# Designed miniproteins, single chains, part 41

Each design is a single chain, and the fold is of that chain. pLDDT is the mean over its residues in the fold that is shown.

## One batch from the design tools (miniprotein)

Design m1404
Fold by ESMFold2-Fast:
Structure m1404 (fold): chain A 72 residues (1-72)
Amino acid sequence: EKEKLAAQAKEAEKKKAEYDALAKKLSDQGRQLGLEGASQEERDKIAAQLMEYLGLAGKYDEEAQKLREELE
């Protein structure tokens, strides 16, 4: 059913955008912490969370692309 696939694609696109936004905020925060001389532990924590968000954004991007291809 084409409508269900379209809804799933939109949901995946929305999730990708959400995780991209979170990753950008975290990246900006990590840069600011580096300028402020934050501890290595704080920087490592930010880096780990950033990697998680980028991974999730990539996963949803692939899912959305696959669903869009199935619709076309």
Scores: mean pLDDT 81

Design m1405
Fold by ESMFold2-Fast:
Structure m1405 (fold): chain A 98 residues (1-98)
Amino acid sequence: MLDEEIKRLAERAQAELDALAASLPPGTPVLKVKVIRESDTRARLEVTEAPAVPELVNKSIDIEGPSKEQTDAMITLLLASLARTAGARVDVEEVEAP
């Protein structure tokens, strides 16, 4: 039940990210986020640059889901939320944990 709902929310969030990226003018400040994937069900997001919202810099958020699909959906939802709050494009660097 939650899987279908989370998937639907993630698809909407991805569409919002794409629309925001397309609507913002060239040269708009970029929010840089590092996604450290510890496993299929665990990831950590770190904000490395946030020119419009400097208080977000060096903030980290741990994400844990019951499946890879749900974890990926949660990451997408959080990225969309950050993009809307900052009014900025989000550049994602994905890194696997050692």
Scores: mean pLDDT 75

Design m1406
Fold by ESMFold2-Fast:
Structure m1406 (fold): chain A 62 residues (1-62)
Amino acid sequence: AEEGAKAAKAGDAIRASTGVYEAGGPKNPQAAMDGGSMSAAFALAGYHDEAAYFVKRGAEEA
């Protein structure tokens, strides 16, 4: 519970700090690739919910 909240907060901080996905302007075919790459990176780091989010975002913006 407490650790889960900390993990979510860390995920949000990483998203805000990176900003690369949003700054990249995911409005092109590149959005799908960026979403896939970010998803893989977050999954590898253990952020499974964030990974799923980026997959959906990439699909929506492509």
Scores: mean pLDDT 55

Design m1407
Fold by ESMFold2-Fast:
Formats: C-alpha cells, sequence, structure tokens
Structure m1407 (fold): chain A 92 residues (1-92)
C-alpha cells in the first residue's frame, strides 16, 4: 500500500466520520466523538499528502477540518470549533 492510497483512505474515513456526526438521533457526546475521529483522519491524510507532494490531498484535508469546525460551532462547542479552524489554517 502506497502513502498516496493510505492518504485517500484516511480522507474517506474523515468524510464518513463527518457524515456519521450529522445523525440527529445521536447524543451530542457521540457527535463530538465522530468529529474528533474526523480531525485525526484528516490530519493524518494531510501529513501523508505532504510526504507525497500532493497539494490536493492537503487542501482536501483542510476543507474537511473547516467542515468539522462548522459542525462543532452548530453543537455550541466554540473552543473545539476554533481548534479545528486553526488546524485547517496551518495546512493552507
Amino acid sequence: VSKYVAAQLLLAGAEINIELAKDPSLSKEKQIEFLKNAIEDALAAAELGKEVNDEKIVKRAAELLLEVGKLYEELGELELAKEAREKAKELL
């Protein structure tokens, strides 16, 4: 498995965790957990993207981190939203 393939799988994992976090039947705690998993996957994908010199992977990871920030803000988690946006800015 190449680092490129691993990065793509991590981006897919982040997208899945974001989608799971949007389920209104979940507790706020569980939604936050899925968003945290999405951040971990996106950051890991960005690291691999940098190693393989793929700017599109890094940009996609940053876009996913901004989406996580918006969802945290909707949940009233302003500090977590700020942290997610700061991580996205570090990648851009």
Scores: mean pLDDT 89

Design m1408
Fold by ESMFold2-Fast:
Structure m1408 (fold): chain A 55 residues (1-55)
Amino acid sequence: MEKKLKEFAFDNGIAYARSLLEQGDTERAMRVLEQLASLGSEKAKAELERVKAEL
């Protein structure tokens, strides 16, 4: 089961998106979060909704 590896990959992707937000690159950050959410990351979906609310 690749569940464990996907979870770590999602956490790393979310960290990368947060780094983009800190740099002001909101558009790329949202794109990264959308991809992670489409792959099943509930954390990425929540972060994406938060970012959209701040726009």
Scores: mean pLDDT 77

Design m1409
Fold by ESMFold2-Fast:
Structure m1409 (fold): chain A 80 residues (1-80)
Amino acid sequence: SLRDYFAFVDKITDPRGLEVLYYLELAYLTTMPKGLAFQGIENKFKLKHPATYYEEILETKGFIETVKALLKELGIEVES
């Protein structure tokens, strides 16, 4: 839900986590292709998996789980 999404976002205090969230929100809420947002994240942060890995999580598990996966890879912990 939108409430659960905002409660999740409020727990992200690391600037890198907020930047990842910004790229994904930009792709999700605008006309920007999702692949370009993931490419932007890859260009700025060194990721262990290719963009297609996170695109699959987004399609199968949704937005919040994709953000959690990216934050975990960057060493950023979030409770929800």
Scores: mean pLDDT 67

Design m1410
Fold by ESMFold2-Fast:
Structure m1410 (fold): chain A 79 residues (1-79)
Amino acid sequence: SELEKVREEAEREIERLKEYMKKLIEELKKKEADPMEIVKKQLRLVGVIVDVELARKSSKDPEEMRKVIEEARREAEEI
């Protein structure tokens, strides 16, 4: 179904965001960035991931889920 396809897209986006977060944190640590800045960026990315996971589990509307995925991508790029 269309809903199942969008849920799979959301699951793939969650995994992509988790990998991005891991790589970003590793890069910031290598550059000896301020520990508080690292924590703040990590928490912001965790929030984005949680939003996608909640939409994936609770939403019954494929269009609503697509909007959450698109917003998550946009917000992650700003971090």
Scores: mean pLDDT 85

Design m1411
Fold by ESMFold2-Fast:
Structure m1411 (fold): chain A 60 residues (1-60)
Amino acid sequence: SLADLRAALEAQAQRALDTNTQDIRTHRGSELSDEEIAELTEQMRAHLQRTVDERLAAAA
């Protein structure tokens, strides 16, 4: 179902966001402010949400 696909894609996007945020903190945390990390995280979240929306539209 579309609802099951949405749940799976949103879970995948959340895992990707968590992993990439951790990678940023681990590899660039000393060079970036908390504000810059928050900004990058928000941009990444928005991008992942667009990807989920596009995938759901393609499956409809």
Scores: mean pLDDT 85

Design m1412
Fold by ESMFold2-Fast:
Formats: C-alpha cells, structure tokens, sequence
Structure m1412 (fold): chain A 96 residues (1-96)
C-alpha cells in the first residue's frame, strides 16, 4: 500500500538522512509521470522505470514492483506524503 511505502521510506531516511535526496528525485519523477500520463505514455513509462530503479536501490524488489503498479491517484498520494522530505532536501541544498 501507499502507507507501507511511505513508512518504509521514512524508516530508511531516519537511518540515513542523506536518502532525503533520493526521495526528492523520486518525488520529481512521480510528478513527471503524472504530467505525461495522458499526453506521452512512453515518456511517462520512462520516468516510472527510473523511479522503480531508485526505489529498488532504496527499499528492494518488493517495493519497486509495488511502485511499477501504482495508479495515478496512488502516485499523487505518495507525492503528498513524501513532499515534506523532498522540500527539506531542497532547502538543505540551497544552504550550501
């Protein structure tokens, strides 16, 4: 479920705060999937493939497969849940 993906990401970020930058990249990719889902399905799928690869590295195969099968509505929920971590990563980059 989306809630299980969020909890798994939050736990990984708690163990290694540098992974907030990976969360930022995932959120950006999910936004690009939604932007292209109706206009360019091939491009949307390329962004999804990239997000799945990052998710596999972050949480492993099980969560990567779950991300591949997320609906647009589930992707939107995941973006909203992860937005605070993505925004924190952007703010930290701007301070350096």
Amino acid sequence: SVDEIVKAIEEKVKQDPRLKYSVLEIVRLFQKILENEESDKELAEEYRDTAVKIMKGLLGEKFAEEVRNLSPEEIQKLIEALKPYAEEAEEERKKK
Scores: mean pLDDT 82

Design m1413
Fold by ESMFold2-Fast:
Structure m1413 (fold): chain A 82 residues (1-82)
Amino acid sequence: GLEEGIALSLEPLKEAEKLVEELKEELSEESYEEALKIIEEGKAKLKEVLEGKNPDPRLFFEIPERAYEKVKEIIEEEKKKK
């Protein structure tokens, strides 16, 4: 159902949170804060879609996936600096 679909759409955000926590000591303070901000913004946008009058089901998946990709970009950029 919709509840199960929402739970699955949250998986990229959960993976991003796990990745940031596992790499916390390897990330700079700036990169860590930026990654957390991206995750929080992703959650906020997903909430707006869920509370919308005509929620687009594509956005349930695109918003979390985009947040996850942005977090990966921060990690890759950090690796380039080392």
Scores: mean pLDDT 75

Design m1414
Fold by ESMFold2-Fast:
Structure m1414 (fold): chain A 70 residues (1-70)
Amino acid sequence: SAAELEALKRRAAERAAALARKAIAAGKEAELEATIAEEEALVAAETDPEERAIAQAGIDAARAVLEEAR
């Protein structure tokens, strides 16, 4: 259902943001940026729209955390 997809997107975003904050706190901003770029390439190749939406929510959250740290 749409509600289940939104819950999965929220969970992915929360997890990705937490990992991004941890990476920044550890001084691994460059590694985090490289990881985000790799994930963006994988999502661009993803053909399942629901899986793409979930992964994109995580990427968006991680990128937002990275940009706030700059």
Scores: mean pLDDT 87

Design m1415
Fold by ESMFold2-Fast:
Structure m1415 (fold): chain A 75 residues (1-75)
Amino acid sequence: RPPAEPFLLRALADLELSQAELAERLGVSPATVSSWRRGRYARWSDLPAEVREKIIELQVEIGVEELVRAVERVV
């Protein structure tokens, strides 16, 4: 099968979330996340703009959550 665009695959891998957790946080079905990993969208630009924005927002949110949790673990 043709792979998804490397940027999208890397973005999903960097989140280190399960398929179910990704789906829940993005507000999509687990089947939708599975289709992305299977290369349904070959290019980042092929994703709906709403989905692209949600992925970017999720990466920012997880980065902020991880920072907050790291501070809470230390203090």
Scores: mean pLDDT 63

Design m1416
Fold by ESMFold2-Fast:
Structure m1416 (fold): chain A 56 residues (1-56)
Amino acid sequence: SMAEEAARAGAEAARAAGGDWRAGELQGVKLHSTGRASAEAARAAGLAGYEAAMAL
């Protein structure tokens, strides 16, 4: 489902950053549940977290 795709995209982005992949997964699902999420939107949200983590 799109929810699973969104969750996976967010989790993978968070893991790549060495961060909390579960947080990325939850954020992806939240975006989907608000009717705004697609795999792209969830991935973008995960990448935003990744970039913030890298900036530290």
Scores: mean pLDDT 60

Design m1417
Fold by ESMFold2-Fast:
Structure m1417 (fold): chain A 105 residues (1-105)
Amino acid sequence: MVPRPPRPPPAPLDRPGRLFLEAAKLYAEHHGLEDPERLVVAVERVGPGETEEEAWERARRLAEEDPDTIAVAVLDEDGRLLRLEVDAPEEARRLLEEALREVTG
């Protein structure tokens, strides 16, 4: 049976949000955490006249300010993933990469 859920109130119905939640669950399982819904990813896009390294340092700083940050990512000005760091199984990394590609589309 395929019930059509109306919608989850705390999250958008878009695919990136669902992919991120699945990645967060895999990360939580890998690290023995119980609250995947609190987990976040630090994402920065390279701005006009900005280098990848400057955007990376900015994203890394965001990750340091939030202890629930599980991954750090940098996108180019077209929304392409340039760099992603996450300490999780390959499946979680793939889900995060797909979510990030869709968020900026």
Scores: mean pLDDT 74

Design m1418
Fold by ESMFold2-Fast:
Structure m1418 (fold): chain A 88 residues (1-88)
Amino acid sequence: SMEYRIQKLKEGIEKFRADGDEELAETLEEAIKYNDPRLLDLAVKLMAIYETKPLLTPEQQEFYDKIIESLKEKIRRLVAERKAAEAA
């Protein structure tokens, strides 16, 4: 359910903050705020990839870092679109 996804994302945000990634944590909080299915899907995917990264080999982690950066960029763009729509 959407509620379950949001709860899991909130749990993940605390871990991202603990890792020192304030920008990512804030970006995910904004994604949850807008309740946009596109943002929630991207955020859940990002969290799943980030949670598995520490369990992977260094070569696999390098690949995952590229995916993480791509997902972060997509989330930031959609959040910016939502903020612009609210300001209009």
Scores: mean pLDDT 79

Design m1419
Fold by ESMFold2-Fast:
Structure m1419 (fold): chain A 68 residues (1-68)
Amino acid sequence: RPPKTPLEEEFEELGEQALQALAARDFATAERLLSQLRAMKEEAVDDPELQARIEAAIDAVEALRASS
């Protein structure tokens, strides 16, 4: 696997922040971070593994939001 790119590093930070926002019931921040994750997925078109990881993170955050 290639070393972490700035985009992958940014993705990990955004995913963590989205989960923290949901835990704090800050749905406005979680929604904003989800929008940023979706934009990042579009930028990762040349990295299908990263794109799949971003999609999985979006799905996980959406599932947690729906369950709360």
Scores: mean pLDDT 75

Design m1420
Fold by ESMFold2-Fast:
Structure m1420 (fold): chain A 71 residues (1-71)
Amino acid sequence: SENNAEAFEKLLNIELNEKTREILEEVMNSDSERAKEFQERLSKLYKKYLDLDDFERLKKAFEEIIEEEKK
């Protein structure tokens, strides 16, 4: 079965590193409030960079936000 990180990568047409995928799975499997706040942050970032058509910058920003969740 496809995991949440793989579905996310396919949806955004980006490739995440292994560490980022592990953190994303942990956050998405956490309590609903944390997952909701995280999804809101990603949605705002996606809308911002979609207008710029800069998927490399979007990928880096997503990886940074996801890694911050592990700190």
Scores: mean pLDDT 65

Design m1421
Fold by ESMFold2-Fast:
Structure m1421 (fold): chain A 100 residues (1-100)
Amino acid sequence: SLEEIGKKIEELLKTLPPEVQAEIQERLEELAKESGERFKAAKTKEEKIKIYEEFLEEVRKVFEEAIKKLPPEKQEEARELVEKYLELYRKKAVEAIEKA
């Protein structure tokens, strides 16, 4: 299900110009690196969860800017898919941190 939603998001984003796709990828990689460093430095599970939730909120902003560049009729569908993806990913990540 997470993989299926991810594929649908990728399919929608692939309709954007290559330069826009590259900008999205670069921004997501930058956020992952920055949040990854903060996550490794975190001392508690609570701090790790907070950093991860902040990371997902920044990822949401990147996708929202990308969605605005899609045809208007595709924007609502894309927004719903992104919200479902981020919610499932958050649940999986929080569970993994709590079990560690």
Scores: mean pLDDT 84

Design m1422
Fold by ESMFold2-Fast:
Structure m1422 (fold): chain A 82 residues (1-82)
Amino acid sequence: SMAAQYEKVIEELAEELRRRGLELAREYAKKEGLDLDEERVRAQIEGLAEKLREHLRANLQETVEANREYGRKLIEDLLAGK
């Protein structure tokens, strides 16, 4: 079903956000010479992932491909604190 295809895309994008968010947090900690509380950072990233899912479900695009493009833009904005 289309609903199942969209949910799969949303979960794939959420996983991309988790991976990229953790990579950015580790790079920032390394650059600043800080100890990283990975558990707390993962919890913050999960909050961003839920925000991503909410935005995607509220703004469903015409095609699966358009939803992937919109989702990647949202990931950039969320990780930049926008």
Scores: mean pLDDT 83

Design m1423
Fold by ESMFold2-Fast:
Structure m1423 (fold): chain A 55 residues (1-55)
Amino acid sequence: MTEEEFLKQGREKLEQRIAELKAQGKHDPFLEILYKALKGEEIDPEEFQKLVKEY
């Protein structure tokens, strides 16, 4: 598959995964940030760094 198709498919898969987790009363902040980045939205570097601090 092309790079643009790969990114589009990945974004859709992440969107579905996030929605499924939320339906189960769960969420993954890392996946949400990754999804925003794949949509071309600016991610907050401080928010990302806060997640990394826990590791």
Scores: mean pLDDT 71

Design m1424
Fold by ESMFold2-Fast:
Parts: sequence; C-alpha cells; structure tokens
Structure m1424 (fold): chain A 85 residues (1-85)
Amino acid sequence: SEEEVIEEAKRILEDLVNGKISMEEAIERLREMAERSEDPNVRRLLELLVLELEDLQKQGIKLTKEDVERTVEGARKWLESLRAA
C-alpha cells in the first residue's frame, strides 16, 4: 500500500538522520523502492526524493529530523491530492 511505502521511506530517512546508514545506502534503498513500485505516482515521489538526497549530498548538507517529518507529511498530502483531483 502507499502508506506502507511512505512508512518504509520514513524509516530509511530516520536511519540516515540517526547515522545508522550512509547517504549512499539511503539513496540506493529509495531507488530500489522506486523500481519495484507499481503505482506511477509512488514511483515518481520516490524518484524525486532520490534527486533531493543526491542534491543534498552534492552540497554537503545533512538531513535533519524536522526535514524527515516535513517530507513524510508532504508526501502523504501530495498523494491524497492526486486522488481528490
């Protein structure tokens, strides 16, 4: 389900923020999720998240817990808005 994908992505981002995984591993896991996603909107969301993390990595910017919470909430709202349109 979309909620299961969002919760998995949230865990990956939280593991990254807590130093449990590297930025490279987070990007790889999210990319793999995108490739296995059958929903094109979910795939697009994950692909955009990968691009954002790659941009942060290039700039040397660290992801914060607040960034994770904002990203997860934004993802939920975006997916809900696509169904209401």
Scores: mean pLDDT 81

Design m1425
Fold by ESMFold2-Fast:
Structure m1425 (fold): chain A 83 residues (1-83)
Amino acid sequence: SILDIAEELKEKIEAGDYEGALKLLDELSKAVVNDKRLTPKELAVLTVYISAIEFGVKRKLPKEEILKEVELLIEKIKEIEKK
């Protein structure tokens, strides 16, 4: 599920495995784009969080800043999947 990929992404970032994190971000982006259950607004919101995380990883922002975006993404996915 998209939640499982996002949780694994968090673990990779916490471990400092940014190559693994980038691979999971690509997988997560593809999973989100192909999820027919998402509304256009939900897809747009998730895409913004994914892009912010990818930017943080590629630009080597502080780990704490990247993890904050990942936590927001995870919470948003949980909110969406609750329906």
Scores: mean pLDDT 85

Design m1426
Fold by ESMFold2-Fast:
Structure m1426 (fold): chain A 92 residues (1-92)
Amino acid sequence: MLYAGVTAETEERAKLAGEAVEKALGARVLTRVGSGTAEDAAELLREELGLAEEDIGAAEGGEVVKGGELARRASEAASKVDPLAGVAVAVV
């Protein structure tokens, strides 16, 4: 199953960016208000799903910090709504 975590400065931005990621990837999306960093989005997936850091891809500001194509695609989808959103992805 594909999961994504999305963080943004406001609840509305996090929700809209999360909806964009869900539509683009078919992921189950978790959203939270936060700093919009890749680390903040990865922490959301670690806390909610109990995933190890090595299992999580992440991106911020349209740049992949860790992971590959899924993190890039999630970041591209989220950035169309909020270019400052942080995104993390995991396959479980």
Scores: mean pLDDT 83

Design m1427
Fold by ESMFold2-Fast:
Structure m1427 (fold): chain A 61 residues (1-61)
Amino acid sequence: MIEEHVEIAIDLARMLNLPLAEELERALREKDYATIVRILEQFGERVEESPVLAELRRLAE
């Protein structure tokens, strides 16, 4: 599920950069999918290569 993918990203961010984990958690809680997409793109995920990221961008519109 899309939320499961974001939760995995939050765990990874927490290990690498705590402020990003907090931002992702807040964005997920607020259903701010545009912010989630922006942050995940910073991790090197691209919309063209990730079906989950593409779906998140669609939900943000």
Scores: mean pLDDT 67

Design m1428
Fold by ESMFold2-Fast:
Structure m1428 (fold): chain A 71 residues (1-71)
Amino acid sequence: SEELREKARELLEEADRYGTRGVITKSKEDIEKALELAREALEYFEQAGDTEGVERAKRMIENLEKLLKEL
């Protein structure tokens, strides 16, 4: 559905903003918030059947999890 897809996109965009800020400021809290948002986006993309969105969200989650190990 379009509504689920749009919600997922908004969540992924918010995750990207928190992730970028977290990297620049070395904020574990911002990276953790980004990870939470990216996981929510993944769920909505999966419900919407958006394979490309699912792939993007999974890549962001993997990158954020790696960053948390370094913080």
Scores: mean pLDDT 88

Design m1429
Fold by ESMFold2-Fast:
Structure m1429 (fold): chain A 77 residues (1-77)
Amino acid sequence: EEAARAARAAAEEAELAALAEKVSSEEWKENAAKYTDLVKQIQAEAEATGDVEAARERYVEILRAVLEGKSLAELLA
């Protein structure tokens, strides 16, 4: 079951990454390092607490905010 959940999470992450690429490539690249670092931090917290669903929901919320044109500085505040 963990393998099945990991496969779904990976597939969804790939789909969200493809959506992120549709956002202005220049703007996305400017924030790419911070964006990926933030996602990595959330994933690490999920692994420490065991709450993988919370990490997934937060990842989706970050991507939605990026699509709305919000800056990562606002997301980190």
Scores: mean pLDDT 62

Design m1430
Fold by ESMFold2-Fast:
Structure m1430 (fold): chain A 62 residues (1-62)
Amino acid sequence: MALESLKRAADPARMEALLAALRAETRPPEGPSPAAVAVQQEINRMVRELMDAGVSPEELAL
């Protein structure tokens, strides 16, 4: 159920592109990784939208 809710609230192609960018980082970042920050921000946005829609955090953990 949580996966279907995530697909409703988020673009899976966009998420895959962000994860691919994170995997493609070849240099160690001297500060926070921009790709890792972007992935985390997108996840936080989706979680907030789903919680606002009434999805429980336990459902999101699946």
Scores: mean pLDDT 63

Design m1431
Fold by ESMFold2-Fast:
Structure m1431 (fold): chain A 86 residues (1-86)
Amino acid sequence: MSGYELAAAMALREALDLLENKGDVETAIRLVKQAIEYLKKALEEGDSERVKRALELAQSAFTALENGDVETAIEKLREALDALLR
């Protein structure tokens, strides 16, 4: 896993914990945005379809959060983290 992939995974995990355990949507939105930027940087390094899938899911989660759909965002963030770590 590259440094950008690791940074993205950490940000996605923190966003999930905030949404599931604390209801801190504003901080979660910032972390998802950071994860998206890290995933974009990983793709610039030529990294795999796995990173591309994680990016698509993270972007979907960001859109859900902006629309107030926290349940969909949690689902998409879990899928993004799973895609990135496996």
Scores: mean pLDDT 84

Design m1432
Fold by ESMFold2-Fast:
Structure m1432 (fold): chain A 66 residues (1-66)
Amino acid sequence: SSFIERELAKLPGLIERSPASEEKKAELRKKLEEILAKPEPTAEDLLELEVDIAMEDLVAAVERSF
């Protein structure tokens, strides 16, 4: 498998372990499905979704601080 495919395969686990809300997790899972539906997922697709997951994790952490 390509490096990108192997890294994308890790993302379901990252989303599952995320402290984000179930609604946000569903959105992230949908984005992953859209990337995997592409004939040839790119490094940019991988990076964008990894950033989205990290940002939702940060938002959830900040919201719990109040």
Scores: mean pLDDT 82

Design m1433
Fold by ESMFold2-Fast:
Structure m1433 (fold): chain A 89 residues (1-89)
Amino acid sequence: DVKEGVERIIKLLKEISEILSKENPGVAEQVNRNIELIELAKEQKKYRMALKLARSTAEFLIKNSKVEEAKKKAQELLKEVDRLEKLLE
């Protein structure tokens, strides 16, 4: 179910935000803003938009974060997004 997958993505992003809040609070704020947008997209049943926002967030974190744990979770997030996008095809 794509809805359950998006809920799992939101949970993973919240975990990433908590990790980043300790070491990079400014980046954590950016992640939290993206979480709000993803939650709004989910409420509107705009799952493709929610996944696009999640992918952009994961790619940003993989490229720009120096926090290894956050990068690893962002890579997991990206794999989940790829799987869910195939379900929407």
Scores: mean pLDDT 87

Design m1434
Fold by ESMFold2-Fast:
Structure m1434 (fold): chain A 65 residues (1-65)
Amino acid sequence: LTAEQILAIQKHVLEKTGETLTEEEIKKAVEMYKKGKTAEEIAKELGISVETAKAVVEALKALGL
């Protein structure tokens, strides 16, 4: 995951939800997504909203993961 991809995910999440995620939170969310975890599971693990986790998943799909 490149720095540019992390910034793109952060920007998308901020625009969709108003939430700011750290680089560490983004990396953890991406790892969980690649392991087949749902947005709800990612949200619970990171202590973020389901809406925020869904925005991360949308950004990953847009990046062609």
Scores: mean pLDDT 85

Design m1435
Fold by ESMFold2-Fast:
Structure m1435 (fold): chain A 79 residues (1-79)
Amino acid sequence: SLERLKAMSEALYEFSEELGVKESAKLAKEAAEMAKKGEPVETVKKLLQKAVSIASEKLSDEQVYEMMERMQKAGTEAA
């Protein structure tokens, strides 16, 4: 759902900002705003996937795990 995607995108934005992954944070923020505006699920999902990919390339395996856990928790609580 868009509500779930918004929550996951907001969680990624906060996490990426905390770790200084500026480009991932920017894309995650954009994905959250798109979800808030009711943009197509597929469009929001693709942008969120790009943000995750960029973060994953710059983060350690442990940080990637924490990122995915925070996103999953936020998405579950929103649904």
Scores: mean pLDDT 85

Design m1436
Fold by ESMFold2-Fast:
Structure m1436 (fold): chain A 63 residues (1-63)
Amino acid sequence: MKTETEVIESADVAAAVAEATARYVAQGYTPVSEWVDRERRAVVVEFEDAAGNRLVVEVRRTA
């Protein structure tokens, strides 16, 4: 069982979330939750694979 974290900085947060989601779905991950962290100005997406491994992707906007 592994927990991985990826932090992405992008000027286009929506495009970065879509790209990261497509990439991890291709690797066998399923998105299980998505929320906006208002304090950090980030979108957080949690993924899980068939083995129960967890992945957290945090997308922050570069200004």
Scores: mean pLDDT 79

Design m1437
Fold by ESMFold2-Fast:
Structure m1437 (fold): chain A 94 residues (1-94)
Amino acid sequence: MERVEVSERTRQELLNEAIQTAVSAHYGAETTVLPHVDGGELQVEVLERGPTRAKARAVLTRGRGETVVTVTIERDASGKWVVVEAEFESRLLP
């Protein structure tokens, strides 16, 4: 029986990448060039794009371990983008 553990620093970096991708996808037409995440393969996907809401998913794969973060951002009353939901999931790949 194997257990997958990911450092808090890696989870924070993954969260930041998902947020950056959601924001960049809203304001830019270009695919986000992600900052370096130390170790593993990072993939980022835009799930939803709207005028006041965006959702993105970042997936970090290391060996057989996979960590996923899904971020939802919305415009607040001042017109700034804020994170309203962030979900983390870790699993072993087949």
Scores: mean pLDDT 64

Design m1438
Fold by ESMFold2-Fast:
Structure m1438 (fold): chain A 62 residues (1-62)
Amino acid sequence: MATEEQARAAAEAGGVSVDVGRGAATLAAHLGPEVAAQMVRLQGGASEEQARAAAEKGAELA
C-alpha cells in the first residue's frame, strides 16, 4: 500500500495526478511495474509512457 510520499513520487515521475500515482505505486508493489502500468493506462488519466514511468517509480520505492 502506497504511502503519501510514494504516491507523490510516482505522480511526479509519470506527470500524473497524486491519485493516479498512488494507484500506480500500490499496483506496482503487488503486481510488478508492467502489469501496474497496463492497469493504470486502462483506467484512464495517463498515457502509456506516463503510466509506465509512474509504475516503475512506485516499484522502485516499494
Scores: mean pLDDT 77

Design m1439
Fold by ESMFold2-Fast:
Structure m1439 (fold): chain A 73 residues (1-73)
Amino acid sequence: GNAEQIEAGRRAERGLIRAGGDPEAARKAGEYASQGDAEKAQEYAERAVLSAGMGPAGARAVGGALGRDVRRA
């Protein structure tokens, strides 16, 4: 990925960790986001926040938002 995508991935990882998400899932979400893989970025973002106790609907909203951002880039 380019520098902008890499930085966007780092911001996604930091945001998920700040929300109390699982650090390893957050890191993977950021890595996939930096690679432009919207589906995997969404999947791991959902896993990160579900592990933090966020309900399924909220997790889907967070993961879906990241997936849309990755697709838009």
Scores: mean pLDDT 81

Design m1440
Fold by ESMFold2-Fast:
Structure m1440 (fold): chain A 89 residues (1-89)
Amino acid sequence: SMEEEIKKLVEELKKKHPSLYRQALLDFEKNYEKDPEKTEERLRTAFRLAVRELYPDLSDETIDRIVDAFLEEVRKEYEKLKEQKKKLS
């Protein structure tokens, strides 16, 4: 399915370009609590450019789905890390 293909591609992006994932998590940690909307918009724009550069032949619709899935993974990891910090306090 397309959902499985998108998930596989997101995992491939995390493995081949780990700096993209790490920088996104750092941006979330620094800025998300202050301005969630601007943080997500900035990262969505940056991810769209990065994914387009890596996969120039993909449609805009497919790129948007990859970007949304990647951003959702970053959001989940950020919330997980936040909960872990809360439990240590």
Scores: mean pLDDT 80

